Designed miniproteins, single chains, continued (3). Designs and how they scored, part 6

Each design is a single chain, and the fold is of that chain. pLDDT is the mean over its residues in the fold that is shown.

## One batch from the design tools (miniprotein)

Design m8177
Fold by ESMFold2-Fast:
Structure m8177 (fold): chain A 78 residues (1-78)
Amino acid sequence: MTPEELVEKAAAEIRAAVEEGLAAGASLAEIRDRVAAIVVKAAKELLETYPFDEAEAAIARLAAIAGRVLAEAEAALA
């Protein structure tokens, strides 16, 4: 698996967790906790598997995706 494939997999899990949380009436705090768990797990796998420069770039991309998806969820709950 490439760093890009791991980011895409984690991004899909983030989007699914947000969609399921919103559908279930979960709070923004609960949705944020689920997303944080996915990001932390993916970041650990990236740092353990790939050179630091590649892992750092992938983690930055994943963090940007998570931030954007959470901002969209916050807007939907406002």
Scores: mean pLDDT 85

Design m8178
Fold by ESMFold2-Fast:
Structure m8178 (fold): chain A 70 residues (1-70)
Amino acid sequence: MAGVQALVARLRATAQRILERPGETIVAELYDADAADLSDEQVEQAIADLKAAGASAGSTVEVRIVKTEP
């Protein structure tokens, strides 16, 4: 479960950064390989938290899932 903690910590740090820098446009790229061991609900919850933080700060947040497997 180390991957879950690492992803959650990364997204939480990004959300805090958005709150510190309100009004900026943030593009968050999530690699499919980084989320391979996570459930769909866990990934969705992390994305929702990031977007909520952006909206509260008046920032635009775009989240993209990038497929890295050949």
Scores: mean pLDDT 63

Design m8179
Fold by ESMFold2-Fast:
Structure m8179 (fold): chain A 65 residues (1-65)
Amino acid sequence: SIVESLTPLQFEVLSLLIEENRPMSARQIAEALGVSVSKVRKAIRSLQAKGLVEETAPGLYRAKL
């Protein structure tokens, strides 16, 4: 499945966005997961390319249901 092709950080970012069920910034995700904003931005770009995350407003991201 798509989930099985994710890196650990991509899986954690996606899971957080599903659990929170609201748009989050890369900084908010980084603070919640205890990782750098740069690593979160890379994970978000990969998740967007896979169609698993969308940008709802500039700099705000949510999981695609």
Scores: mean pLDDT 85

Design m8180
Fold by ESMFold2-Fast:
Structure m8180 (fold): chain A 68 residues (1-68)
Amino acid sequence: SLQAIADLVMQAMLLSSPEANKLITQALGAAQDGDYDLAVQYLEQAKTLSSPEAQELLDRAAELARQA
């Protein structure tokens, strides 16, 4: 669900840099618009700028977006 994706990305934002948070915010916006392919692209980009803990949350969010 969109709420499950939002919950995971909001948790990742607390563990992430400002630059990663910009990409995470764009991913959430894309998901809210129903563009889950674009949301996955932004989440994958955010992962490259994120800690291992944040990467795990972003991976779960991307997997949910792929299933939507």
Scores: mean pLDDT 83

Design m8181
Fold by ESMFold2-Fast:
Structure m8181 (fold): chain A 80 residues (1-80)
Amino acid sequence: KKKQEEFDKKLIELGKEGAEKGLSNEDMVRKIAEFLGLSDEEIERILALPPAEQRKELIRWYRKKIYGASDEEIEAGKYK
């Protein structure tokens, strides 16, 4: 929905900025987590995870900040 489209656009913009500035995946994860308002402690915990899990945690935090567990609620609510 609209908020998810905004999230996707923001991720694309951050990805482009990271590529232009030569940022590593770690630096990109930190930048996204800071955008989401996560603490340094939480960011370090996410960075200790495998890359796939790092991305899932960032998406989970974004959904929690905007919708909560929207995918689970939508699926349970017959949205798919």
Scores: mean pLDDT 66

Design m8182
Fold by ESMFold2-Fast:
Structure m8182 (fold): chain A 63 residues (1-63)
Amino acid sequence: SSSLEERLEELSRRAVRLVIEGRADPAELSAMLQAAKAALEAGDLETAERLIAELERYLESHE
């Protein structure tokens, strides 16, 4: 999927896996996911894309 909503959904699933594995802070991931979701809900696609990219880099560094 190439939509920002679908990307955030996939990253959310990856984040849950890392939390279950004890490899990431659930509070930090929750804050990042909430920020990206808020930007999408506001229609701020530029901010949403930046936050989604930041989350993706965070997840890659913990996988």
Scores: mean pLDDT 83

Design m8183
Fold by ESMFold2-Fast:
Structure m8183 (fold): chain A 68 residues (1-68)
Amino acid sequence: MIEELTKMLAEIQRKVQEGDIEGALELLDEMVKKFNFSEETAEAMREAVRAGDISAANREAQKALAAQ
């Protein structure tokens, strides 16, 4: 689980670095569905991605997984 999360976040980070924020958000939505994150967690992660802060998105994802 954590390995797949890390891999998906690395792909999202790559998209953000390329300036493809829309593509990064699409990958984030796929990750949200795959890991069954709450809408609150999903929105916090989308805000982080829009801000280019992948570390914040990772932190929110890790926190949500720890709460399960």
Scores: mean pLDDT 80

Design m8184
Fold by ESMFold2-Fast:
Order: C-alpha cells, then sequence, then structure tokens
Structure m8184 (fold): chain A 88 residues (1-88)
C-alpha cells in the first residue's frame, strides 16, 4: 500500500515535470538545454540535485522560461527517486 502511494506520487511528479517542460518550450527554451538539465539532475544524488536546481531557480527567477525548464528537471528527478523508493 505504501508502495502504491509512492508510485502515485511519482506519476503526479512526472506529470508536473511534463507540464513545466511544455511551458519552457513555449517560452522559447531549447530542448537540448532542458535535456542537459534533466541528465545532470538524474546523474546526482536527489538532495544535491534538488538543492542545486532550487538555487538555480532562485538565481534565474526573473527568467520565466529558465524557471520552467529547471522545475521540469527537478520534478523528473524527484519522480525517478520516488519510483526507486517504491521498489524498496
Amino acid sequence: EESKKLEEKAEELLKKAERYEEEALKLGMDRSTIDRWIEEALSRDVNAASFRLLADIVENRDDEAKVYGLKSAMYYKLSEDLRKESEE
């Protein structure tokens, strides 16, 4: 039951990531830039990735396109981490 709840939360986070990615692309972000941020986030520990992405979001807060792209990377990472946790 806990595993199912983690899977449901992971799916919700993935949907958030997809929505933020779409918004970033609509605002003119390069797909390659978003893909790089996602890969960088996935290559790091979840705590390190989350801290770095939140810091980058704060630093770029006046750039709506970058904020959406960074939020997308963050939610992709959180979704993957939560899916891995549901398997334990």
Scores: mean pLDDT 82

Design m8185
Fold by ESMFold2-Fast:
Structure m8185 (fold): chain A 99 residues (1-99)
Amino acid sequence: SSSRRRREAELERKRRELGREIATKLLRGMFKALTGDEEVAELVEKAWQGDVESARKAADLLEPTHPEAAEALRKGAEENKPASGVSEALEILLKKHAK
């Protein structure tokens, strides 16, 4: 029973970790495709994981080409919700690219 519970908890941890890795890699790939900037993609990956400073740097790099997405990232950083800023910036970029 104890060994079975430990195995089930370990499998659930691995499933959650794999899901986070997949989501993070997809997010990075989408930003690279939409912005053409590998550095922005790397900074957004860190911002998605909670790095406020990376969100600010990504905003600065995006401001000349994608000012609305940059503002979303900056706002998320200011509110100490960098992942929310990343989600909003992605939605802005996807809507702009679909036109």
Scores: mean pLDDT 81

Design m8186
Fold by ESMFold2-Fast:
Structure m8186 (fold): chain A 79 residues (1-79)
Amino acid sequence: MIAPTPPLASQLSDQQLLDTLIRQSQAMLEKARQAGDKETEAEAQRTLDLAQRGDLDGARRATLRLVGTVLRSIGDQIG
């Protein structure tokens, strides 16, 4: 059963989303740097750059890649 969810893109929602993406990307970048994870560092930096430029679509796609990279890293530790 699908839950009713209102659309996010409309009035000022993109600004709040961009702020969230910038925050998350910065936190992820710092963690990746501390861990020496070059792949995650590169993806986090790319996501941050796109979010800072206001490219919502680009930032969204980069965030999905970043999440995928983190999930793979966790999978290797669990394996």
Scores: mean pLDDT 72

Design m8187
Fold by ESMFold2-Fast:
Structure m8187 (fold): chain A 74 residues (1-74)
Amino acid sequence: SHMDRLLAEAAEKVDRLFDEITEALRAGDSERAIELLEELQRFLESLPPEVRERLRPRIDERYVEIGRAAEEAG
């Protein structure tokens, strides 16, 4: 369905943004990490609520991962 395709594409973009955030944090590039977090936030706000709700467990897990990366970098 169109929804399943949108969900898959959104999940891929979320994963890419979190990977880039993690890389920026590990590199000590706090400015880049903030830019990417703002891009992620704008992207999530652009998604239909149903898609965002379906991605919530993935997003929550990824936020835990970047929190650990930030602790290791700082």
Scores: mean pLDDT 85

Design m8188
Fold by ESMFold2-Fast:
Structure m8188 (fold): chain A 73 residues (1-73)
Amino acid sequence: DAERLKERIEELVKIAKEVLDEEGAKRVEEAAEEGIRLIEEQPDNAAAQTAAALLAMGAAVEEGLKSGIAVPG
């Protein structure tokens, strides 16, 4: 379900905004927007849905590792 995957990607962005700094959260949001666009262009394409999930999750993991899951006070 393409719509359910979009919801999960949006939830990932919400989590990123809570745990990352503004720059890290913005990068995750940009990757998520690109992923959602791929899903919207090809909603019945499983490969596009997989690519979207990998883009969003990959950005979240990368920014989490870079930030050490800590924001400057």
Scores: mean pLDDT 76

Design m8189
Fold by ESMFold2-Fast:
Order: structure tokens, then C-alpha cells, then sequence
Structure m8189 (fold): chain A 80 residues (1-80)
């Protein structure tokens, strides 16, 4: 149980790092600097909260990730 939770946290952190890099590449290719900056800030804050590994921080991190996902959809619409 504890080991599985640690693995899930490590996967979440790695996933967030990959998403941040993907957003940076989209910004470089298509611009959208202000929107990209907001997404990166949300994902960086979520990563920090997940690293602190408390139930409250995990819940807050998930809310930030959901907000970032909405902004990523806005980015996708602008490049279509």
C-alpha cells in the first residue's frame, strides 16, 4: 500500500514534468506565451504540492491540474 502510493506519486511528478516540457515546446512553436506561462505556473505549483505528500496538498494539486487542463484545451483551440 505505502510502496504503491510512492510509485503513484513518482509517476504523477514525472507526468507533470513531461506536461511542462510539452507546454514549453507548444509555446516555442505557436506562441501563446501568456497562456503557456499560466499553465506552467499551475503545473509547477501542483508538482510542489504533490512532492510534499499530504492528503490536503494532493487534493489542492489535483484542482490545479484540472485548471491547467482547461487552459491546455484553450491552447489547443487557438492552434486548430
Amino acid sequence: SEEKRKEEIEKLIKGLEQQIEAVKKVEKEFGLKELAKKVIELLEEAKKLIEQNTEENRKQALELIEEADKLVEEMAEKIR
Scores: mean pLDDT 83

Design m8190
Fold by ESMFold2-Fast:
Structure m8190 (fold): chain A 61 residues (1-61)
Amino acid sequence: AVEAAELGRRLGEEGRETPLGAGAAEAGKQSMEMAKAGDVERGLKEGLGARAAGGLAIGQR
C-alpha cells in the first residue's frame, strides 16, 4: 500500500543517515543512541530549524 511504501522510504532514509557502515555491532548501538539523541535533537531542531531556514536566506545574500 502507499502508506507502507512511504514508511519504507522514510525508514530507509533515516537508516542511511545513521552510521550503518560503522560496523554491524557498533551500527546497532549507534542507531539506538541516535534514536535517543533524535528525541533530544528534535527539541533543539525546533529552535535551530528557524536558524537553519535563516541560513538559506543568508546564503542567497
Scores: mean pLDDT 51

Design m8191
Fold by ESMFold2-Fast:
Structure m8191 (fold): chain A 64 residues (1-64)
Amino acid sequence: MERQAEVDRLVAEMEEAIRKASPSLKARVQAVDEVIARHAGRVSPETLAEARRRVYQRIVEEEK
C-alpha cells in the first residue's frame, strides 16, 4: 500500500486549506476537517487519521 505517498498528498492539501483559512486555531481545525470530509468516502479512515495527526502536530507547534 502506498499509504505514505497518499498521506503526504493529504497533508499538503490540508496545509493549503489552512493557508487559505483565517489565522485562528478554530478556522485551521475547520479547514482540516473539511478536507477530511471531502475524502472520507474515497480514502481509508486510517490514512485520513494519520494525515490529520501530522497536520495537527504542526498546528500545535506553531501555537507554542
Scores: mean pLDDT 76

Design m8192
Fold by ESMFold2-Fast:
Structure m8192 (fold): chain A 97 residues (1-97)
Amino acid sequence: MDIPQELLDLLSKADQSYWSGMYAYSLGNYDLAIEHYEEAIEHLEEALKISDDPAGILQTLAVVLRHLISTRRKAGQDTSEAERRLEEVEKRLDELE
């Protein structure tokens, strides 16, 4: 009944990457912000695969995806994959309510 250490490690890494992305964004380093947000998303997606309670992870994933989309638009980059993933995440959240 212990939360898997792997889940805690993934959530910790996602949190660190997310805040690094936010910091890079605040400095105008959009390319670095995008890289950090993508790292956070990767860790959150791995956490989602092993979590028995996906709601919190899906909520965090939606927040990071919105930041990624906004940052890519500002950098003039394609957003289609991130937008598709956000739609899937929001649909899953609606199904859990």
Scores: mean pLDDT 85

Design m8193
Fold by ESMFold2-Fast:
Structure m8193 (fold): chain A 60 residues (1-60)
Amino acid sequence: GAAERRAALERMARSLRDRFGVDLSLAQLEDPEAVRAAMLAAGVPEPIALAAVHEVRRLV
């Protein structure tokens, strides 16, 4: 349900912050291009950024 989805997105936000130093809002996590752009801006290689986008997309 909505609570489980929100909890999963919150866990993903913490994971991305801890692994890559990117701080994304829950709204930004629902936008694949925002996730990709933030990861690339943080210096994450594109294949890794795309893998993270794919991982987030499984939650929406």
Scores: mean pLDDT 80

Design m8194
Fold by ESMFold2-Fast:
Structure m8194 (fold): chain A 61 residues (1-61)
Amino acid sequence: MTVLTPEQQEVIIAHYEAEFAKMSKEELQKVIASLEEEAKAHPELRDLYERIIAIAREHAA
């Protein structure tokens, strides 16, 4: 399976970071729950999802 390059991962992360900055704490908690389910369904993308979840948690703090 083709993995994303570090550059491609940073673009995806920057997109999610911008979106999370617009969300309320409650909405971020819902997104975190959804991303955790997606990470379980796609173990090959777990590292990417974990990075995105960490950013969402930081914005929810």
Scores: mean pLDDT 78

Design m8195
Fold by ESMFold2-Fast:
Structure m8195 (fold): chain A 81 residues (1-81)
Amino acid sequence: VEEVEKGLENLEKKGYIKLDEAGRQRILDVARENPERVEKLAKELENMKSDEEIRKLFRSMKNLDEAYEFIAALAILEAKK
């Protein structure tokens, strides 16, 4: 969870995402509720390494919770760098 928090801060600093406090809190909550799903998604994103494939995966998200899981997965990858 601390990795997600650190990764979110780095993504915001790089201009990849823009979050208010409520959005950040919801992403952290989703990562805590579904840690295995977030880790699995992070592994898939790491294997892709293509911006087009990553965008395609993001477009496949059907609801807001899945979008938050996607952002949490990106944050985990950012924190590992």
Scores: mean pLDDT 72

Design m8196
Fold by ESMFold2-Fast:
Structure m8196 (fold): chain A 98 residues (1-98)
Amino acid sequence: SMRSLEELLEELREAAAAGDLERVKAIVDELFEHFPDHKSSLEDEVNAGIYRIYMSINKPPEIHWEIFDYVVERTKGTGLEGIVEAAVLEGIVEALKA
């Protein structure tokens, strides 16, 4: 069954927050399979930028950096780059605040 974009992004936030690299990979692959032509908004790109700054200051655990590096490499140059980076970084940032 096809999950919605919103459902996949919510699961991606949760997986990233939990440090679950394998689940992040599976969700990102599903995003590319079902939404290959999606284009990230300017808001997605701005949010990703803000969260990147937060992450650089707050020094998350190594697994969160591995997840971020994977997502950056996997989505680079695609329409999914901004929205996927924003979702992953939001999940990591919310975990750091808890």
Scores: mean pLDDT 83

Design m8197
Fold by ESMFold2-Fast:
Structure m8197 (fold): chain A 99 residues (1-99)
Amino acid sequence: SETAEVEAIIAKLEEAYPSLVEFWKERFLKLGFPEEEAQRKAEILATEIMLSFLRMVLAIAKQMLRNTTDPARQQDLQDAIAIVERRIDELEARLEELR
């Protein structure tokens, strides 16, 4: 189902988050930022990258919803869209906390 696909995508992004933070933290440290600032900037950037990806997923799901006439698939896509929108809201709140 589209809900299962979306949940799998979110799970993979969550698993990748620590590695993405570490990758960007190392780059900010090399640019001369102190440890605490490098960590914060890396977490902001990693969260922004995740948000960008989820917004793309949301756009695709909304396009799929527009193109389907099967009521069961429409419901599954609406549920998937709600899951993605909730996760976007949570990540936007986290960005506000980090800024």
Scores: mean pLDDT 90

Design m8198
Fold by ESMFold2-Fast:
Structure m8198 (fold): chain A 66 residues (1-66)
Amino acid sequence: TGIIKAQVQLSSVPASTITREEVRAIARENLSGEALETFERLLETLPETITKEQAMEVLMQVGIMS
């Protein structure tokens, strides 16, 4: 599924932190429709630079809500 593929791609990022724009790009490549819209809305509540853990939590939350 798109959620799992996005999680795998995100986990491959070598840094412990990631920019909001980079996370959004990964989401856009792997998610569509309501899941992508929800993810982007949640991402806007986060600072410009976030931890990979925070990004993974948002992605998991979207998977649960969708």
Scores: mean pLDDT 78

Design m8199
Fold by ESMFold2-Fast:
Structure m8199 (fold): chain A 91 residues (1-91)
Amino acid sequence: MSIEEQYEEFKKLSLEEQIAAVKDPKMPIPLLMYIALFSEDERVRQAAIEQLLKSKDPKARRFAELLREYEKTGDVDLMQEALALLQEILS
């Protein structure tokens, strides 16, 4: 199943189920990155960012750091770097 298909299935969950799924250590890193970028609920996005920061994958941690800084600054260069990391992981 593609990451886009996994994200569409994730969006069918309730908000409470989405937060629980994000906190599951078995959640795939690319799906966490998608959730952190595209979820409409701030609590779900923040939970995904927190899980990515705990990741052993340095690209996942860097992605989460870039999103946290972007939320504070609005710096579009940070968002562009985050999107480049997502594309690299999805390739």
Scores: mean pLDDT 83

Design m8200
Fold by ESMFold2-Fast:
Structure m8200 (fold): chain A 96 residues (1-96)
Amino acid sequence: SELEKEIDELIKKAETRIIALNIMRPVASPEAQKLLDEAIKLYEEAIKLLQEARNSTPEEAKRLIEQAKSLMKKADELIDKAFQVMREEEARRRAA
C-alpha cells in the first residue's frame, strides 16, 4: 500500500497546484498565462497517469508514477519561468 499512498499524495499535490495556478492566472500577464496554462495541462496529464496507476499492476504503477513525476517536474519548471517573467515585467515597469 506504499504505492497507493504515494499515488494519493501525488494526486493531492497536483490538484492543489492546479487550484493555486487557476487563482493566479487571471492576474498574470499574457506571457505568464501561457506558461501557467501549459503547467496546468501537465498537472492534469499527471493526474490521469496516477489514476491509471491505481488500477495497474505494481510494476506498471511504478512506471506510470515515474512518468507523472516527470510531468510534474516540467510543470514546476514552467511555473518558475512564469514567476521569472512576472518579476522581469515588474522590474521594467519600475524602470519606466
Scores: mean pLDDT 89

Design m8201
Fold by ESMFold2-Fast:
Structure m8201 (fold): chain A 69 residues (1-69)
Amino acid sequence: PVPTAEGRALNPKELAQLTIKLIEEKVPLSAEAMGNLAEHMGLDAKKMEELMKNKDYEGIKKLLEEFLK
């Protein structure tokens, strides 16, 4: 399990599902926070940070949904 989110250990799949929910709920996430989440999931942190900087929430969701398949 990957240690994350307020002291709860989440595995990468759980973390990806949580991240999608945070985006859908329009929770304010920084590019840095998105990069850290991507690192814990084994995704490209720099790519995720760039998507967040550009406010490309659909691109982020698509990447996370592809990871969850």
Scores: mean pLDDT 74

Design m8202
Fold by ESMFold2-Fast:
Structure m8202 (fold): chain A 82 residues (1-82)
Amino acid sequence: MLTERELQIRLEALNLPEPVLSPKSLAPVTADVLLYLRDEEYRKEVEEERKKYHPDMKEDEFQDPFSKHIFSLEPYREKLLA
């Protein structure tokens, strides 16, 4: 099962953009990011909440650490969970 430390190692291996690879920027939201990657129900709730409260916002307009990490990681979700 993917742990917070394993996620960090896999992020480094994927050579993702520096903000996503930063342990300091990921640390406060690592648990929520892992939940988003692993839990389909949580993922659906997050997406429905965005559509409900931010229907006009694009992915690049979300600048909080959690949103930046999940949008950067979504293309790699299958590789991170494998």
Scores: mean pLDDT 63

Design m8203
Fold by ESMFold2-Fast:
Structure m8203 (fold): chain A 83 residues (1-83)
Amino acid sequence: MEKKKLEEEAKKLVEELEETIENSSEEELKKKVKEILGKIAELDRKDPEVALKTAKEMLEILKKKKVDQKLIDSFEATIKAIE
């Protein structure tokens, strides 16, 4: 898979996360975060650099939006695992 395609996919995941935070219930957000973490793990297998950058960007968004600490902890654990 081309790096440019992976970066476009990653950008869409970030946009999807932001949209879910703004427009969805807490239960839907938890489900979406779990789905996104799975996709980040898949990206890590293809391009660890893109996956790490994307996970860090998402972590900053979650912290800025003051989402559930357990979701923040999940992203931090994922970042630590792929560093």
Scores: mean pLDDT 80

Design m8204
Fold by ESMFold2-Fast:
Structure m8204 (fold): chain A 70 residues (1-70)
Amino acid sequence: VSEEELDNEIKTALAEIYLAIGKLDFERGDYEGALESYKKALQILNDAENPDEELIATVKKFIEEVEKKL
């Protein structure tokens, strides 16, 4: 794989990790922590060369859900 492809894969994986952390925080009632993690995931995906559009849409939905709790 090229460095570009590897970088995109790493960013996608990192965004998925932040999304998972955010989901865990949300389930624990830490809505501020969940929002912070979701925003980090979204920022990483937006910085990716070839971002996963479905993952971006998923993160945006979770941001909307957590904002309803704040």
Scores: mean pLDDT 82

Design m8205
Fold by ESMFold2-Fast:
Structure m8205 (fold): chain A 71 residues (1-71)
Amino acid sequence: SELEELEKRYEKMLAAAKSEVERLRLEIMRTHAIYEITKDSLDPAAKAEAEAKVQQRLKDLQKELHELLKG
């Protein structure tokens, strides 16, 4: 399926990542991409819950990336 192909693609990219910065950028992109594919299959209540969890995950990942890039 589209979701399985997307997850396999990101697994390969994550395995090939050469730095923690690259890994975090890929995790941010993966989180967004998986949500975009799955959101249309969710009912309104499940979609709202999933959206809140995705937004929180993205904020956490972006904070980790910011801390790594902090000079």
Scores: mean pLDDT 82

Design m8206
Fold by ESMFold2-Fast:
Structure m8206 (fold): chain A 82 residues (1-82)
Amino acid sequence: TLVTVRVTLPVSEEEAALAAAALPEWRAALPYTSPSGAFTLLDIEVDLAAKTVTVTLRLPAELLPKLEELVAKGGGSVEVLP
């Protein structure tokens, strides 16, 4: 019942630069499981040219429609990985 998804979110140029600078520290903490166990963060990527942050996470398939709705409100996209 778990699915792995890639979430891409648009960010400001300043936010992208700050995220890129923090990326090595954040990646050292991966994989990260939420305290409730509801999801696991597997990867995080920053694209400075595209001004996007991409997060790969694993969550219950039942939560996917709600995640898609929240991400769409932020102007982002969700891709279900095989």
Scores: mean pLDDT 82

Design m8207
Fold by ESMFold2-Fast:
Structure m8207 (fold): chain A 74 residues (1-74)
Amino acid sequence: LIDEALAALKAGDAEAAKAHLEAARREVQSQITPENRSALLFAIHGLEEAIEALDAGDIEAAKRSAEAAKQVLE
């Protein structure tokens, strides 16, 4: 999901990137447990920042935030 979002961002497809970021956010949210809550909430925050950057037209900021979220999720 995040890899698909990053591919769409690289292609300049903001609509596809946003859809993939929203899907990634929902998937991460579905995997939250008390044990992993802090890490997954941090990843969700990064995905939300990426979506906000896309809404602002800043593809590079969106890519950076999505990459940071991916690094947390590993």
Scores: mean pLDDT 80

Design m8208
Fold by ESMFold2-Fast:
Parts: sequence; structure tokens; C-alpha cells
Structure m8208 (fold): chain A 62 residues (1-62)
Amino acid sequence: AALSGEKAVEVLMASSNAQDALGHLKKYLRPNQAQEKAFLEILQDESLTKVQKAELIRKLFS
């Protein structure tokens, strides 16, 4: 569980756009539909900083 959260944050930091990030996430972590939707919503939320996005993604995959 904790390792999945860290891997999801690595995908966020390495990816240049939300769709590429989701593709890598699905390949490595096989998220359920709710996690995929939440991940995209977090990535596409322009009001959030990268630090806030990383925290939310860690919690999503904890």
C-alpha cells in the first residue's frame, strides 16, 4: 500500500501531462476506476500545487 503511493507520486513527477501520467499509473499500479478518476481530477486541478497533488495522490494509494 505505502509503496503504491510512492510509485504514484513518482509517475506524477516524471510525467509531462495528465494523460501520460494516467497511462503509466495504469500500467504499473492497475488502479480501480475510482482511483483513476480521482488521480485525473487531482492532476487537472490547476488550483493545487505540485506538493498538494503529491500529498493527495499518496493518500489515494495508501
Scores: mean pLDDT 76

Design m8209
Fold by ESMFold2-Fast:
Structure m8209 (fold): chain A 66 residues (1-66)
Amino acid sequence: MGTRAVAVRDVVPRSPEELGLRRGDEVVVLGYSADGKRALVRDLADGGVGWVPVSALEFTGEEVEV
């Protein structure tokens, strides 16, 4: 399961748990932080997993089949 999203901005990781993204990178959202400000995502290009700001994502509404 997961929701597809696209990075609308470049994201620079500040810690090892954060994922770096370039504008236009496609990701699958795996979960959200308790405050809803960050999403745990998987980068579809390289398979990297990490936290990114929700404000950096545009949700495409495509569900990934389990």
Scores: mean pLDDT 77

Design m8210
Fold by ESMFold2-Fast:
Structure m8210 (fold): chain A 98 residues (1-98)
Amino acid sequence: SIKELLEEIEKRVEELLKELREQKRDDLIEALEKYVVPGIEKAKENAEKNPELALLYVKLGVGKALLEIAKRDPRTSQETIDRIEAEIKEIEEEIKKL
């Protein structure tokens, strides 16, 4: 079920956050806690009534976290940033249609 998938994703994100705390990767922790964790929470709220919407919330959270990480890296090209922003916009437009 989508609920079981979301619980597995949440568990793996918690394990990743634990590893990142041990490595003192505050930049990655902040991005995951700000975007991925709330995305999973919204996904869980919608999992039974709209599984497609639930998965889009996970994708949106991950996309926004990647964008923040990319923007913090001075070596990331503007083309890469623009691409991630375009992908986020497409996900947001799909969410609005559901």
Scores: mean pLDDT 87

Design m8211
Fold by ESMFold2-Fast:
Structure m8211 (fold): chain A 70 residues (1-70)
Amino acid sequence: MQTGYDEKGRRISIDEENNSVGVVLGSLDPETLKEIAEKYKDYGSLHVSSGFSKGAKEVAKELGVDFTSM
């Protein structure tokens, strides 16, 4: 497992053994979620956590992304 920040300053945790990635950010809109899903699409699972989100839950379901509101 590696933890850090991506090139856009988002907190990430990469678990290469389980082929999974977690992303944590303060606010999330549908466009940002689509960007994150595309960037990490080669991982077997993607989990996104956000403190502020609007419309992101619906898009997460459509993209098959696991999403948690904080």
Scores: mean pLDDT 76

Design m8212
Fold by ESMFold2-Fast:
Structure m8212 (fold): chain A 69 residues (1-69)
Amino acid sequence: SSAAEEARREALRARLLETLRALQQQLKEDGSPEVFAEANKSVPTLVELYAALRRGAPVAEIERLWARL
């Protein structure tokens, strides 16, 4: 249902925010070039996830983008 899909998108949006906060915290605790490089590899997919969530993309599409992380 559309209500279930919207609830799932809201849960995925919350998870994205938690993921961003975790990456920020990791960089604060370990600012090594290796940690920065690993974090940077995730950025393009995180940006695509945010864009998909903003346009209300199908949950299946958002979950496929998440699987790429």
Scores: mean pLDDT 84

